# Designed miniproteins, single chains, continued (4): the designs that were tried, part 111

Each design is a single chain, and the fold is of that chain. pLDDT is the mean over its residues in the fold that is shown.

## One batch from the design tools (miniprotein)

Design m15858
Fold by ESMFold2-Fast:
Structure m15858 (fold): chain A 90 residues (1-90)
Amino acid sequence: MSLAEETRAVARETRRLAQELLDAGLSGGSRMDPSIIEQAQELIRRADDILARTDAAVAAGAPESVYRALLAEARRLLEEAREMRRRAGL
């Protein structure tokens, strides 16, 4: 896979996990801390930003260093989403 494809895959997985957290929080019976709902919304926004920036970088013919930085950012965000999901008991 290209670095751009890997970055998109990681960002989409982050968005999926964040959406699951948001859906669980909004289901009205959850004992979930309200801060997790706000954090899940922020994770979705940040994942969408990485996807948009990756698409812009591809369109601009950006160097490999740009994709490496985006991938590192996406991987950090995925780790944050996984930890948040774990704390939520999901």
Scores: mean pLDDT 84

Design m15859
Fold by ESMFold2-Fast:
Structure m15859 (fold): chain A 69 residues (1-69)
Amino acid sequence: KEEAIELADKAGVAAATGRRDLMIRYLEKLKELVPELKEKVDEAITALRNGDYQKALDLIKEIIKELEK
């Protein structure tokens, strides 16, 4: 759970620094650690690939909140 939160935070930082490749890599790893959030993580990756950074960041924030429960 803590490792999953760290990966989600790293994805957010990668997005803020323009490192799209790292953002996708961290999200793919997060999907492996928390399969129950797979659909939301896939939506974030899809939004990022479509250039919708705001939607991707909003989804990452939701993922972090779910992990912090």
Scores: mean pLDDT 76

Design m15860
Fold by ESMFold2-Fast:
Structure m15860 (fold): chain A 64 residues (1-64)
Amino acid sequence: DIPSVEELRDELRGLGVAEEQLERLVAIYEQLRPRLEADLAAGTISPETRQLLAEWQAALAEAA
């Protein structure tokens, strides 16, 4: 269950993330989400998806 872009925006706003940082996180997430969906459907996680997920989580932690 991968959140939609709108669900992510709502969650980040609820956490008090600034709009500028929110848009940057959303841009990364829009690239990550279809890769995660494809990898989950395939039953494997590619190294590229894993790296992008780690980058997104690091960016999210910096925004908090």
Scores: mean pLDDT 78

Design m15861
Fold by ESMFold2-Fast:
Structure m15861 (fold): chain A 77 residues (1-77)
Amino acid sequence: LPPGTKVVARVVNDGGPARLTLFVETSSRSYGRNVTLGPGPGTFTWQPSGSEGILSVWASAHDADGRALPVEVEILE
């Protein structure tokens, strides 16, 4: 993927805060992020510094009760 590509992870919840875990693999290394998102739908955007290409991504999320939440991941150029 070209430099400047970013990853957008979107969590859909019904109220309460959500805990998002995002993993991104680039041409040179892997990155892991754990983020707490506010009540309602939350979006987290990740972009590697410099000119690294993004090779793969995965994400998971759960609500305050520990239930899995839907996560949509998009790779944008």
Scores: mean pLDDT 71

Design m15862
Fold by ESMFold2-Fast:
Structure m15862 (fold): chain A 77 residues (1-77)
Amino acid sequence: KSLDEIIATLREASPEAKITRLSENKARVEAETVDENGRRLRAVSDITVTEDKVIIETTVTDLETGEVTVRREVYPA
């Protein structure tokens, strides 16, 4: 799976997200969303593609409280 394929999938699934290609192997995805409780969240995901793995680091900020949650996910490339 290439970064181009990942970006294409994300654009189709989330057309309102801002996707910035940083390099051949890196992209940043920025989105604001509202959860099931009406809470405004800002999510910033950094996607890194290696030969073996896709690494996604997501920072979610609660826009009312300023609470920050960081998640790291690793998938086969």
Scores: mean pLDDT 79

Design m15863
Fold by ESMFold2-Fast:
Structure m15863 (fold): chain A 81 residues (1-81)
Amino acid sequence: ADELIIGSAVLEAYENGGKEVAKKTAKRMILDLELRKEGVTSEEAKARIEQELDKLSITDEEFNRLIELGKEARELVEKAR
């Protein structure tokens, strides 16, 4: 479920802002998910995400996988309508 949620957000960011915006969205969501699992507060998570953004690298392979997951999530939503 988490990967479909991330993929859906990354696909939306890609359509609205292009590849660089989509990669930043992916980085933020991945870091946020990791910090939520640690029980970090929302304010602490925001600060740590901004510090870690430049350290986290999204490969083209990982990016393409997230886009495909976003398309799959969209198809599931459309089939439910």
Scores: mean pLDDT 78

Design m15864
Fold by ESMFold2-Fast:
Structure m15864 (fold): chain A 84 residues (1-84)
Amino acid sequence: IPLVIAEMSLDDAERSLQQIKSQAASDPQGSIQQLQQMIRGLQRLIDRLQRDNPRDPRAQQIVARMQQLLQQAQDLLAELQASL
């Protein structure tokens, strides 16, 4: 995967997480579904970047940011599931 496309995917995922956070109170079930899809998508992107160029510092920085976002999504998913 080209690094530019990976950066765009990260930006899209960050935007999606903000939208999910804003909708969580009014649609917790839909938010859970969206978080599960985001978590799967981020994990696949991390795996692809690590496979395609594991020694590239730019790829490593993108992976680190994706891992942080993945953690935030997982934490929010756990909070929403515990609150239902």
Scores: mean pLDDT 83

Design m15865
Fold by ESMFold2-Fast:
Structure m15865 (fold): chain A 62 residues (1-62)
Amino acid sequence: SAAAEARIRAITEEGLAAVAARDVERLEQVQRELVRMYLTENPELTARGGRELGRAAREAGL
């Protein structure tokens, strides 16, 4: 649904903000939420968000 897609995008953006702030605790919370959404929502969009976040975290040395 559009609402689920918007939530996945919003949580991915929160994760990217956590990476920029080097907030490891927040990043872990976002990763757990993305895993939950992968199981219950749109797995393709959730997987994309997870990959984008993982790449950003790796590039940031987190």
Scores: mean pLDDT 80

Design m15866
Fold by ESMFold2-Fast:
Structure m15866 (fold): chain A 82 residues (1-82)
Amino acid sequence: MLPESLSEETKEALLKFAEKYKLPEETVKRLGEGIVKAEEAKAPLGWPPAPGRASMVHDLITLLPKGAVPYVTPEDLQAMLT
């Protein structure tokens, strides 16, 4: 279901987010894929202050259904992904 390359914390955050907002399986998969791509292309490993986190949150917000977006702030997503 979720990509194995995601961290355990990110997987748990996505699963909790999906449960909270009743997200379809396809949306959860797309979110996971988006995070992996953001980390690969925009967030190089081992770079403080983890510069890809902000861009990853932006990409997630873009992919989220409108019903979930106003309920989930960038701060909430940042906390879930940290």
Scores: mean pLDDT 54

Design m15867
Fold by ESMFold2-Fast:
Structure m15867 (fold): chain A 65 residues (1-65)
Amino acid sequence: SMLHSVEEIALHALQQVSRHLSRTTLSDAEKRALIEEVVRALAAREGVPEEHLPRIIAALEKATA
């Protein structure tokens, strides 16, 4: 289902972003750019519509704050 795909992308993106943040100190702008890049790449691979991306990005920004 689309809901399941969105949740799986959010979890996978959170894991990737968290690994990068544990190894490198990033500015707020660099962190946001990384989150957007990772989410867009995963969404493109899984065929998730662009309309769901802002919600996933916002969730990751909150989770990594």
Scores: mean pLDDT 79

Design m15868
Fold by ESMFold2-Fast:
Structure m15868 (fold): chain A 72 residues (1-72)
Amino acid sequence: GEEEEKKERIEKAKEYVEQLIEELKKVDPSIEASFEFVDEETVKLTITYNGETYEKTYKIEDILKAYELRKK
């Protein structure tokens, strides 16, 4: 049903964000990054680099779109 599709969408977004964080840490191990789901459609990404903390909010739709672009 629609609820099952929403759950799969959230799980895919989570996997993609975790993959991006791992790639960032491979480029520079001093980068600390975490993410949190604010709601079913919104993810907050927190990045700490050189002692400064940056917060960015993304829609799950935008995250999935970026994932599709990477597969091309």
Scores: mean pLDDT 76

Design m15869
Fold by ESMFold2-Fast:
Structure m15869 (fold): chain A 140 residues (1-140)
Amino acid sequence: EPVLSPVEQAFIEALRELLRYLGVPEEKIEEFVQKARDILRKLKNGEITFEQAKDEILKLVKEVGEENGLSEDDLRALQAVAEIGLHFAYLILVENKSYEEALKEARELADKILPTLSPRGRRLVLNALSIIELYLKAVS
């Protein structure tokens, strides 16, 4: 079985915890995680571009959200986490940037997205980003 890098694990864990918090059943979370892992693998191996990976992950987020009855507000927050987290993973896995450099760019993207979200949506995104940072700190 392929072992995930710390950055792949951090991103997947943030998505898993957010989906669980939003009430998505564990079976559906695991289906989502398997598909998200395949997208990251293809991106890491140069099989798809960042824009293709972004389109695929956002489609996957919309599908799991709609199938599990997520509100528009919760779906927008989940999409924001997927976009910011994927950009962070891309900078490390493909662009070979440091965690510190990738976190700076992810925060810059978050600063553009957060004003478009509700107060609840902003909290969900910030909590998910904190999971990524805490996970990486724990495994470093």
Scores: mean pLDDT 86

Design m15870
Fold by ESMFold2-Fast:
Structure m15870 (fold): chain A 96 residues (1-96)
Amino acid sequence: MFKEKLEVMKKEIDERLAKLEAALATNPDPEFQQRLRDEIAFLKEVKKILDEINKEYEKLSKTYPQEEADKIVSKIFEEKLTELYRKRAEEMRKAA
């Protein structure tokens, strides 16, 4: 079920964020700290998209059969991730 996959992804992101924040607190290298901050910021944006998709899925599941709701939500999720990756690539290119 797509909802179960979203919950697993959110849990994995939360676990990764906890590890990155711990690494940021213990690592004295400013360049490495900046890389950690950038990754943390990106994962927080991904988590925000997952929260939005979960809300959309709950709404669609009331209107559409499960199979159709899963297809619609998967497409919206892919579109939102593609836009996030596009924005990140543009920001990284300009920041260099």
Scores: mean pLDDT 80

Design m15871
Fold by ESMFold2-Fast:
Structure m15871 (fold): chain A 85 residues (1-85)
Amino acid sequence: STPSRQQRVIGGVFSQQRQDYIQQIQTSTNPSTVQQNQRYVDYYQQIVDQMGLSDDQATQIIQQASRDDIRSAVDVVDSRNNQIS
């Protein structure tokens, strides 16, 4: 099944946040923070893999999405993040 426009934008937001968590792991000196952020990376990796999106494709989707599409997608991602914590 082809993902909807909304599902592709959600995938793009997950990909972007995954990259942000990877950067936080690389710059963190706190082992507890590294372990917690690794959980988010692993969870987001599964979602991004299911979408079949490369990092470049995710960046293009976000750049082409409207502000309202991005805000809606961020709300969905934040809701799912609360289930991991």
Scores: mean pLDDT 76

Design m15872
Fold by ESMFold2-Fast:
Formats: sequence, structure tokens, C-alpha cells
Structure m15872 (fold): chain A 113 residues (1-113)
Amino acid sequence: MSVIQKLTQKINDTMQKMKDAVKNKDEQKLKEELDKLGFLVGQLMQLVRDQPDDVDLHKQVLATLQQQTATLKEILDMLKKDPSVSDDVIQLVQSAVDTLEALAEEVAKKLAA
């Protein structure tokens, strides 16, 4: 299994744990998984930077970032509909969405060049 495939699996596992944390109203677990997501996405971006001419890798990274952004927006929508969720948690997830969108735009611009 390639490095990108292993990393994508870890990101998918982290996203599932975040969804479970939202269902269980476990704000601490959600924050922990969100931090882990940031670390894993950082590793994904390092692959892009280490392999600047690997167009197929960049396409796979972009697809992963776009899919994860969509999933995180679904999580954010669920959190916004629950009046018991703290504003700080909503802001943390919103910041993660904004970060993933910015990184996806960065990779897309490299592919367009």
C-alpha cells in the first residue's frame, strides 16, 4: 500500500471517530480527533511539497482534501443544529474547514500551472 493510501485511510478513520464523537456529544474527543486530523493533513501536504512534479499524487491529494472538506462541512452542519454544542467547538471545526479549503486551493493552483 502506498504512503498516500495509508495516510488517506488514517484520515478516513479520524473522520469516522469525529462523527462518532458528535453523535456521543463528546466535545473533548472531537477536539482530540480534530488535532489528529491537522497532523495527518500536514503529512499529506508534505508529500505534495516533496514530490512537486508528481501530477497523479497531487490529483489524489486534491481529491482527498475535497472529500474531507465535504465531510467536515457535514459535521459542522450537525454541530450548528445542536444548541447544546459550545461556540468554541463550532469555531474550531469552522477553522478546520477553512484550512482544508485553503490547502485544496493551493494544490489545485499547482495542478493548473
Scores: mean pLDDT 86

Design m15873
Fold by ESMFold2-Fast:
Structure m15873 (fold): chain A 63 residues (1-63)
Amino acid sequence: TKSQQQLIADVANFLVDVGLLDQAAADTLKQQCQSAEALAQRLVELGFCSQDLALNLTKPPPV
């Protein structure tokens, strides 16, 4: 079981590793976010994850 801090660090480090975040942005993310919910909200704001955007892109054709 990982603490919330460890989860946030793992996600931030993963995003840096795949080139989606700079080290400074990852450090800010780790400082600003203290829970999985805050992390998810921040990722949506940064444009890396958006359920609404994904839903809009996959909308069925109008009938």
Scores: mean pLDDT 65

Design m15874
Fold by ESMFold2-Fast:
Structure m15874 (fold): chain A 90 residues (1-90)
Amino acid sequence: SPEDVAKAARAAAEKPLTPHEAAQRAGVSFTTAMLGLGAAVAYGALEAINRPGGAVFVPKLSPEQAAEAARKGAEDTLKARPYGSAAVPG
């Protein structure tokens, strides 16, 4: 959900985390954490740094800005689904 995605991004904005650590701290799935971290990076709220063993996400903006960016990114992704945004009559 957008709320769970926001929790993962907020956790990484508090301190540098891997995607697995962000998922654990936010209490969300790895997929949900990756969506939140990616959206926050796209917004500029987090930075992804490649390291041996995987990427680490580090804070650039406030946890509040990271959470809002991730929530919006998740909502935008749901709206962009090929099935459309309106109920089909009939």
Scores: mean pLDDT 74

Design m15875
Fold by ESMFold2-Fast:
Structure m15875 (fold): chain A 62 residues (1-62)
Amino acid sequence: MKEVTGSAVLPASTPEEEIIARAEENARKRAEEAGLTDPEVVDVKIVELGSKKLAAVTVRGE
């Protein structure tokens, strides 16, 4: 419950800023559902999947 990860998979043409923002939004929602307080972004990863991009954002809280 101290860390949660949110992810987004979008077309490879999607700007990195946009896909990271989607993954962060999902991570923050999961953090709230898990009852984490003072969530902060601790890791951001982007993976190229040919025609798609995967972004994963990890959020840590107490």
Scores: mean pLDDT 81

Design m15876
Fold by ESMFold2-Fast:
Structure m15876 (fold): chain A 78 residues (1-78)
Amino acid sequence: GLVREIEEMSLDEFREKAVKILEEHGDFEGAELIKEMDDSELEELKERVIALLKRGASLYDAIRSAIEALKREKAAQK
């Protein structure tokens, strides 16, 4: 299933897939953010996306929600 496919992806493969999905939905701002993420940020994004997919979110909604959650978390840590 999709969850397993995402779990088995490398960070580079996940980055490429996430950017493609965001660009296909016209979310160029989200795509740019993913391109600029370091490996640590991208790993956190991937974990959040997997959790959201397991709860029945679409891939686009999962990625967008995970981006927003990471932004809020970083703001709270500073």
Scores: mean pLDDT 83

Design m15877
Fold by ESMFold2-Fast:
Structure m15877 (fold): chain A 113 residues (1-113)
Amino acid sequence: MPSIEELVDRALQLMAETRQKMKEAKTREEFEAVVLEWAEEQRKILEEMRKLAKNPEALELIEEAERLIEEIIAVVEDESLSLKEKEEKVTELMREIEEKLIEILRLESEYEA
């Protein structure tokens, strides 16, 4: 069974790889496909983290990260937004998720039971 640390590392690596793919996307359809694939895999990692998390504050941060993924999906499915607007909004929301992942790791590392 993976540890919280291993799951956070996997999540951060997945986000770094996804940001690179997002920059290489030439069409809205390619961008949407990249982000939706990331969202599905990231949700699986967060679900595993939820099952292992011991700190109630870390659980709240996992729920907030899950809500941010839902916001990202809504952004990429919004036909009124340009590719540039989608890239800017998704990048900012992903940054917020990364900050929460780092805080989850810190909280779980400090939790004494």
Scores: mean pLDDT 86

Design m15878
Fold by ESMFold2-Fast:
Structure m15878 (fold): chain A 85 residues (1-85)
Amino acid sequence: SAIQQQAQQNLDLGQKYLDLGTKYYNEGKEGKSKDSYRISAQYSNRSSGLFTTTSRINPEFAKQAQENADKSAKVFRESVKLVNE
């Protein structure tokens, strides 16, 4: 579904910006690192909500959608933690 595709795109972008934030941190670019972690938090939060919605709408894929919602929430928690360090 369009919602499921949008959820996956937001998860992929959340992970991309989390990884980019870590790369900038390792390069000593603290400001760019924290900005990337903030962007990761926004995408992963959106992804978690969209996968949670998908798990409620599609019973056949509810388990997979919930697992992806949990994965998105983990990326969100890590991004928020790294912004505050």
Scores: mean pLDDT 86

Design m15879
Fold by ESMFold2-Fast:
Structure m15879 (fold): chain A 80 residues (1-80)
Amino acid sequence: DGDQQTQRVRQIMGDSLIRAARGFLRRADELEPVDPDSARRVRDLALQAIRLARAGDTLGASDHLDRAADIIRDALLRLQ
């Protein structure tokens, strides 16, 4: 049953993306006292990624998390 396998993979991907987004929320909280603007943008992207993943939009969720990762990377490079 290909549809059942596809649904299982999609659910695993969604759960993984939500877990990753929660990691970005924690990083945003850690970043907030030193770079509140970047922390806010990461938080907004992570929350939207959770919403998209729950709606089954795994590509949209992934794209939002990729943007959040870029913001964290750039912020950390500036803090070094």
Scores: mean pLDDT 84

Design m15880
Fold by ESMFold2-Fast:
Structure m15880 (fold): chain A 80 residues (1-80)
Amino acid sequence: MSDLEKLEEFEKRLEEIKPTWSEEQQKLAEEIVEEARRMIEEEGASMVEVLQFALQRLTERFPDDRAFVLAVGRLFIEAL
């Protein structure tokens, strides 16, 4: 499976859980997917590098919401 195909699997799983989150959390998740796609397509980044980037963004925006950060991180790991 290519890194782009792994991102598509992540996006499918994310869409199922996304409606349970706040508007701010949903928007950040959408921003992460958009930036991840750019990183893979333009910079040749792996899904592991995307996961590292995503965790950094999530912890910066939601430092007190560990459950949300871990939920998104788990979806990335499941797509690896």
Scores: mean pLDDT 83

Design m15881
Fold by ESMFold2-Fast:
Structure m15881 (fold): chain A 74 residues (1-74)
Amino acid sequence: SLEDRLKELRERFAELYERVKKNPTAETIRLLLELMETLAQAQELFRNKAPDEEIERKLEEAERLLEELEKAVE
């Protein structure tokens, strides 16, 4: 479900947050903040019962940011 996808992304965010804390850079901080905001927006879309397509697009944006952050912390 879209809710399960959001939950999984939030859990992966928490893991990446720990990695960023150990070796923060301007890039990883920027990506972390963008990802945090995007996940908050996705959560708001769920609360407001937005159309599935809108929620899915926001989750795809969050996943893209998460992948970029994961590469940046390597």
Scores: mean pLDDT 87

Design m15882
Fold by ESMFold2-Fast:
Structure m15882 (fold): chain A 100 residues (1-100)
Amino acid sequence: MEEEKKAEEKLEEAIKNLEKAAEAERKGDLKTAEEYAKKASKVLTPLLKAVQLRKAGKPESESYALVNKALGVKDKKAQEKLLEKVEKFWKEQLEKEKKR
């Protein structure tokens, strides 16, 4: 679906911006790191909040509203799929931490 594809591309771009921020920080380029982190946080911060609300047992409508705000998706099924992808991404990041 076109709406889901555009939202997925926006999510992937935000993740890439987070990775670019981490790389710039490793190189000591704090200005570039801050710029990419700001771009990534604009999308990822509402999505992480949506995951936290879902874990806290809040109504699904609150999490879906944050997905719509972050990714521009109004379809409930698309919002659910994107929220599941964010939850999976977060779980994978936590698992990588444990393997260190």
Scores: mean pLDDT 78

Design m15883
Fold by ESMFold2-Fast:
Structure m15883 (fold): chain A 96 residues (1-96)
Amino acid sequence: DIEEALKDAPLHVREALLKVKENIEAGKVSKVDIAFLLTLLRYDPNPAVRRLAAELLGRTGPDPEVVAALREAAEHDPSPAVREAARRALARIEAA
């Protein structure tokens, strides 16, 4: 459950990520939501936040910028957990 994973993030980040998750589940994900997740994946200092951003990006669909960012994270993120989440997200997009 993604809500259990979100408990490890700071409260303000958890609230924002939960709203983006709700938008994805409702089929209402926006370009702003995707840009927010890309910013977290690329620049957030907390690996738990980057891991959750990668997982959510894998659910947004086969956008070329999303695929490129997930490939970069899978190869170059300093956290093994983030690299694994990015690989799983790519596999999910490629299977859709």
Scores: mean pLDDT 80

Design m15884
Fold by ESMFold2-Fast:
Structure m15884 (fold): chain A 79 residues (1-79)
Amino acid sequence: MIKSAIESLRRAVEAAREGDALEAETNASMAVMSAYMSGDKRVLELAAEAARALVEAPTSPEAIAEAERKVREIEEIAK
């Protein structure tokens, strides 16, 4: 489910850019669940860090940039 975690985090980032905090939080939570179901501890840690940043500051450019960096790291693991 690593692909689903990436897709959900990308949706969370898009929602955050649009200023939709609720949709960003919802998709970030879905990403953490997908990462957990993947069984990959590092993917779960990265997804949780991205989700925390977006939940704490949903429309912050810094939080969005952090989440995008975490998505790229997960994509490298999913290689």
Scores: mean pLDDT 82

Design m15885
Fold by ESMFold2-Fast:
Structure m15885 (fold): chain A 75 residues (1-75)
Amino acid sequence: SEIDEKADKLAEYLKKHFDKRTMEKIIEGLELTIEYLKRRRPQATPEEQARMDERINFLKKLIEKLKKILEEYDS
């Protein structure tokens, strides 16, 4: 719920300040960040892996919310 609330607030902020094309590029950058973290994860310590997993989970939630907003975006 806290992660969902943070993702919702950030997604609404991004929608308010950026156009559809910029939002698409933001989503692309977030997806690339997740792939980077996944590639680095096997080389990380268990403590670092836990932090990476939390970050990946947050980024996935944010991307879901941004994609839903993007479907409803007029411009």
Scores: mean pLDDT 83

Design m15886
Fold by ESMFold2-Fast:
Structure m15886 (fold): chain A 97 residues (1-97)
Amino acid sequence: MEELIREAARAGLENAPEEEQKKVSEKLKEFRKKLEEAGVSEIERQRLEAAYALEVLKLLGAPESLIELFEKMTKAESEEEIEELGKKAEEEIEKVK
């Protein structure tokens, strides 16, 4: 999931300036650290991280198919559902590469 979210953000950044790419990477690392410090459950962390990635992808003009998958992840009720959606997002990223 973590690598997938980072790869999705990178795919959305293919037309973005280098400065925006660095900014996204740093903010994602900070967000992850804050969630760990807050003691949020694993599934809640995954949903919140997906929500953050979703906003980043929207800002950077990522493909709609990828945005929709991350929207579904933010609403997922189980870790298994997040994993299935993550696999679909990985497939979409492969199409962009």
Scores: mean pLDDT 67

Design m15887
Fold by ESMFold2-Fast:
Structure m15887 (fold): chain A 109 residues (1-109)
Amino acid sequence: MSPAAEEARRRIRELLEETTNPRAKAAIERLLEVVEESDDPVVAAAALGAAYGVYNNPTEETAYEAGLLVQEALANPEEVTAEEIAERLEAMGAPEGAELARELVERYA
């Protein structure tokens, strides 16, 4: 696992331990699986930020948007920018996730 994926995995696991909502927990577990399967820093950043979005807003809509963001990062990691990830995370109500995503990409990408 890359340093970016390892940091994202650690932070997502910590968030998952604090998650009591069953829908949010299921969505965050899927995001954790994505980080465990990809070494790309952009994918790790998208998944980490998305986990915060789902944690803050445990709705079906937020889980769907989180899934779309991560699928786009997985499909075209070179085409998805840190700014686009952060902007979408802020729209999901996850400003902390957006900040962490920017930091992860700046440090490892």
Scores: mean pLDDT 83

Design m15888
Fold by ESMFold2-Fast:
Structure m15888 (fold): chain A 73 residues (1-73)
Amino acid sequence: SDSEKSIKEGFEELEKKVKELVEKKDYKKAIELLETAIIALEDVKPISKHPELIEEYIEKLRKQLEKLKKKLE
């Protein structure tokens, strides 16, 4: 469906932006972007046609966030 495709495309664009920040070693901005994205996805999940897909992406972003936070410790 169009909504499923839009969710996947949005996630791919987000991953690209995070990767660019990590390559620049701008871990603080990468963490901020991931935290903001997780909050936004949690907010839209209950009104989404694909809450399971959104939850899958939230889990992926949370794992990336924890990995990046360890680099600042």
Scores: mean pLDDT 83

Design m15889
Fold by ESMFold2-Fast:
Structure m15889 (fold): chain A 95 residues (1-95)
Amino acid sequence: MEERVIELAERAERIDSERARRAIADTIAEAADAAEDPEVQLTLSMALIAVAVGIATNEDATEVARAAILALSALPEEVREEVLERIAEALEELV
């Protein structure tokens, strides 16, 4: 799933960088809002901060996606895979 997210982020970046980065941020924010486990919610919030820093430092959607994937690596495998799949789905709508 990680490779698919990066590939889709690269393709979405070529179409609309701002919309691609926003799709990543919005998906993580929605996942954090829906999380019932405080540790999962904390990890998703940290991932959202990493994404926000990437956007603020003018990183492209591919670099923002890499930062998100790294931060999300702290999640349980099942939760991480679901969040990555949602990011991929959001990016796929842009390409």
Scores: mean pLDDT 85

Design m15890
Fold by ESMFold2-Fast:
Structure m15890 (fold): chain A 90 residues (1-90)
Amino acid sequence: SLSQEEIKEFRDFVFRLVSKLLNEIAKTESAEQVQAFTSLATRFAVESIGANVEELLELFKEFAKQVKALIPSKADLVDQIVAEVEKKAA
């Protein structure tokens, strides 16, 4: 079982990548797509409260699938971010 500090470090890492993804989406995509992404990110943030690393990784993968469905132009970037999160979780 991981410590609360290790879970916090992983959570902080994941949310830094979510912020990076928001910045990249905001540069190229419409305001409507940015709003849709923000709604998904807010739901992910709420659902991830109290989650351990395994639960947070599973929730993040589902979030990533929804982002790719809504913003297919960012699919490659989302897949790269998922790979980074999976490496950090290992």
Scores: mean pLDDT 87

Design m15891
Fold by ESMFold2-Fast:
Structure m15891 (fold): chain A 91 residues (1-91)
Amino acid sequence: MEVFEKVKRLLSDPDSIVAASRNANGGLIIVGGNRDETLAWHIGELPPAWDEESLRESGRATSDGARQNDPRYPDENVLGVSLEEIEEAVR
């Protein structure tokens, strides 16, 4: 599973940021990146503050370090769900 493999690679890299959150409707959003790769993935309904363009930009901004302190673009790892839940969701 490519998305889950990206999550594990980014979490193992101290220069990378990964955030995953679940919305009230059970949807899951994963964003992150480093200089070499970006990650923007979702299933279900996106929160009003995020769309697919914002997710793609979030991954890039994480790699570039450009959008610190924006709730859409976390500046540190924030896993609101377990790695097991991420693996199941992206299967």
Scores: mean pLDDT 62

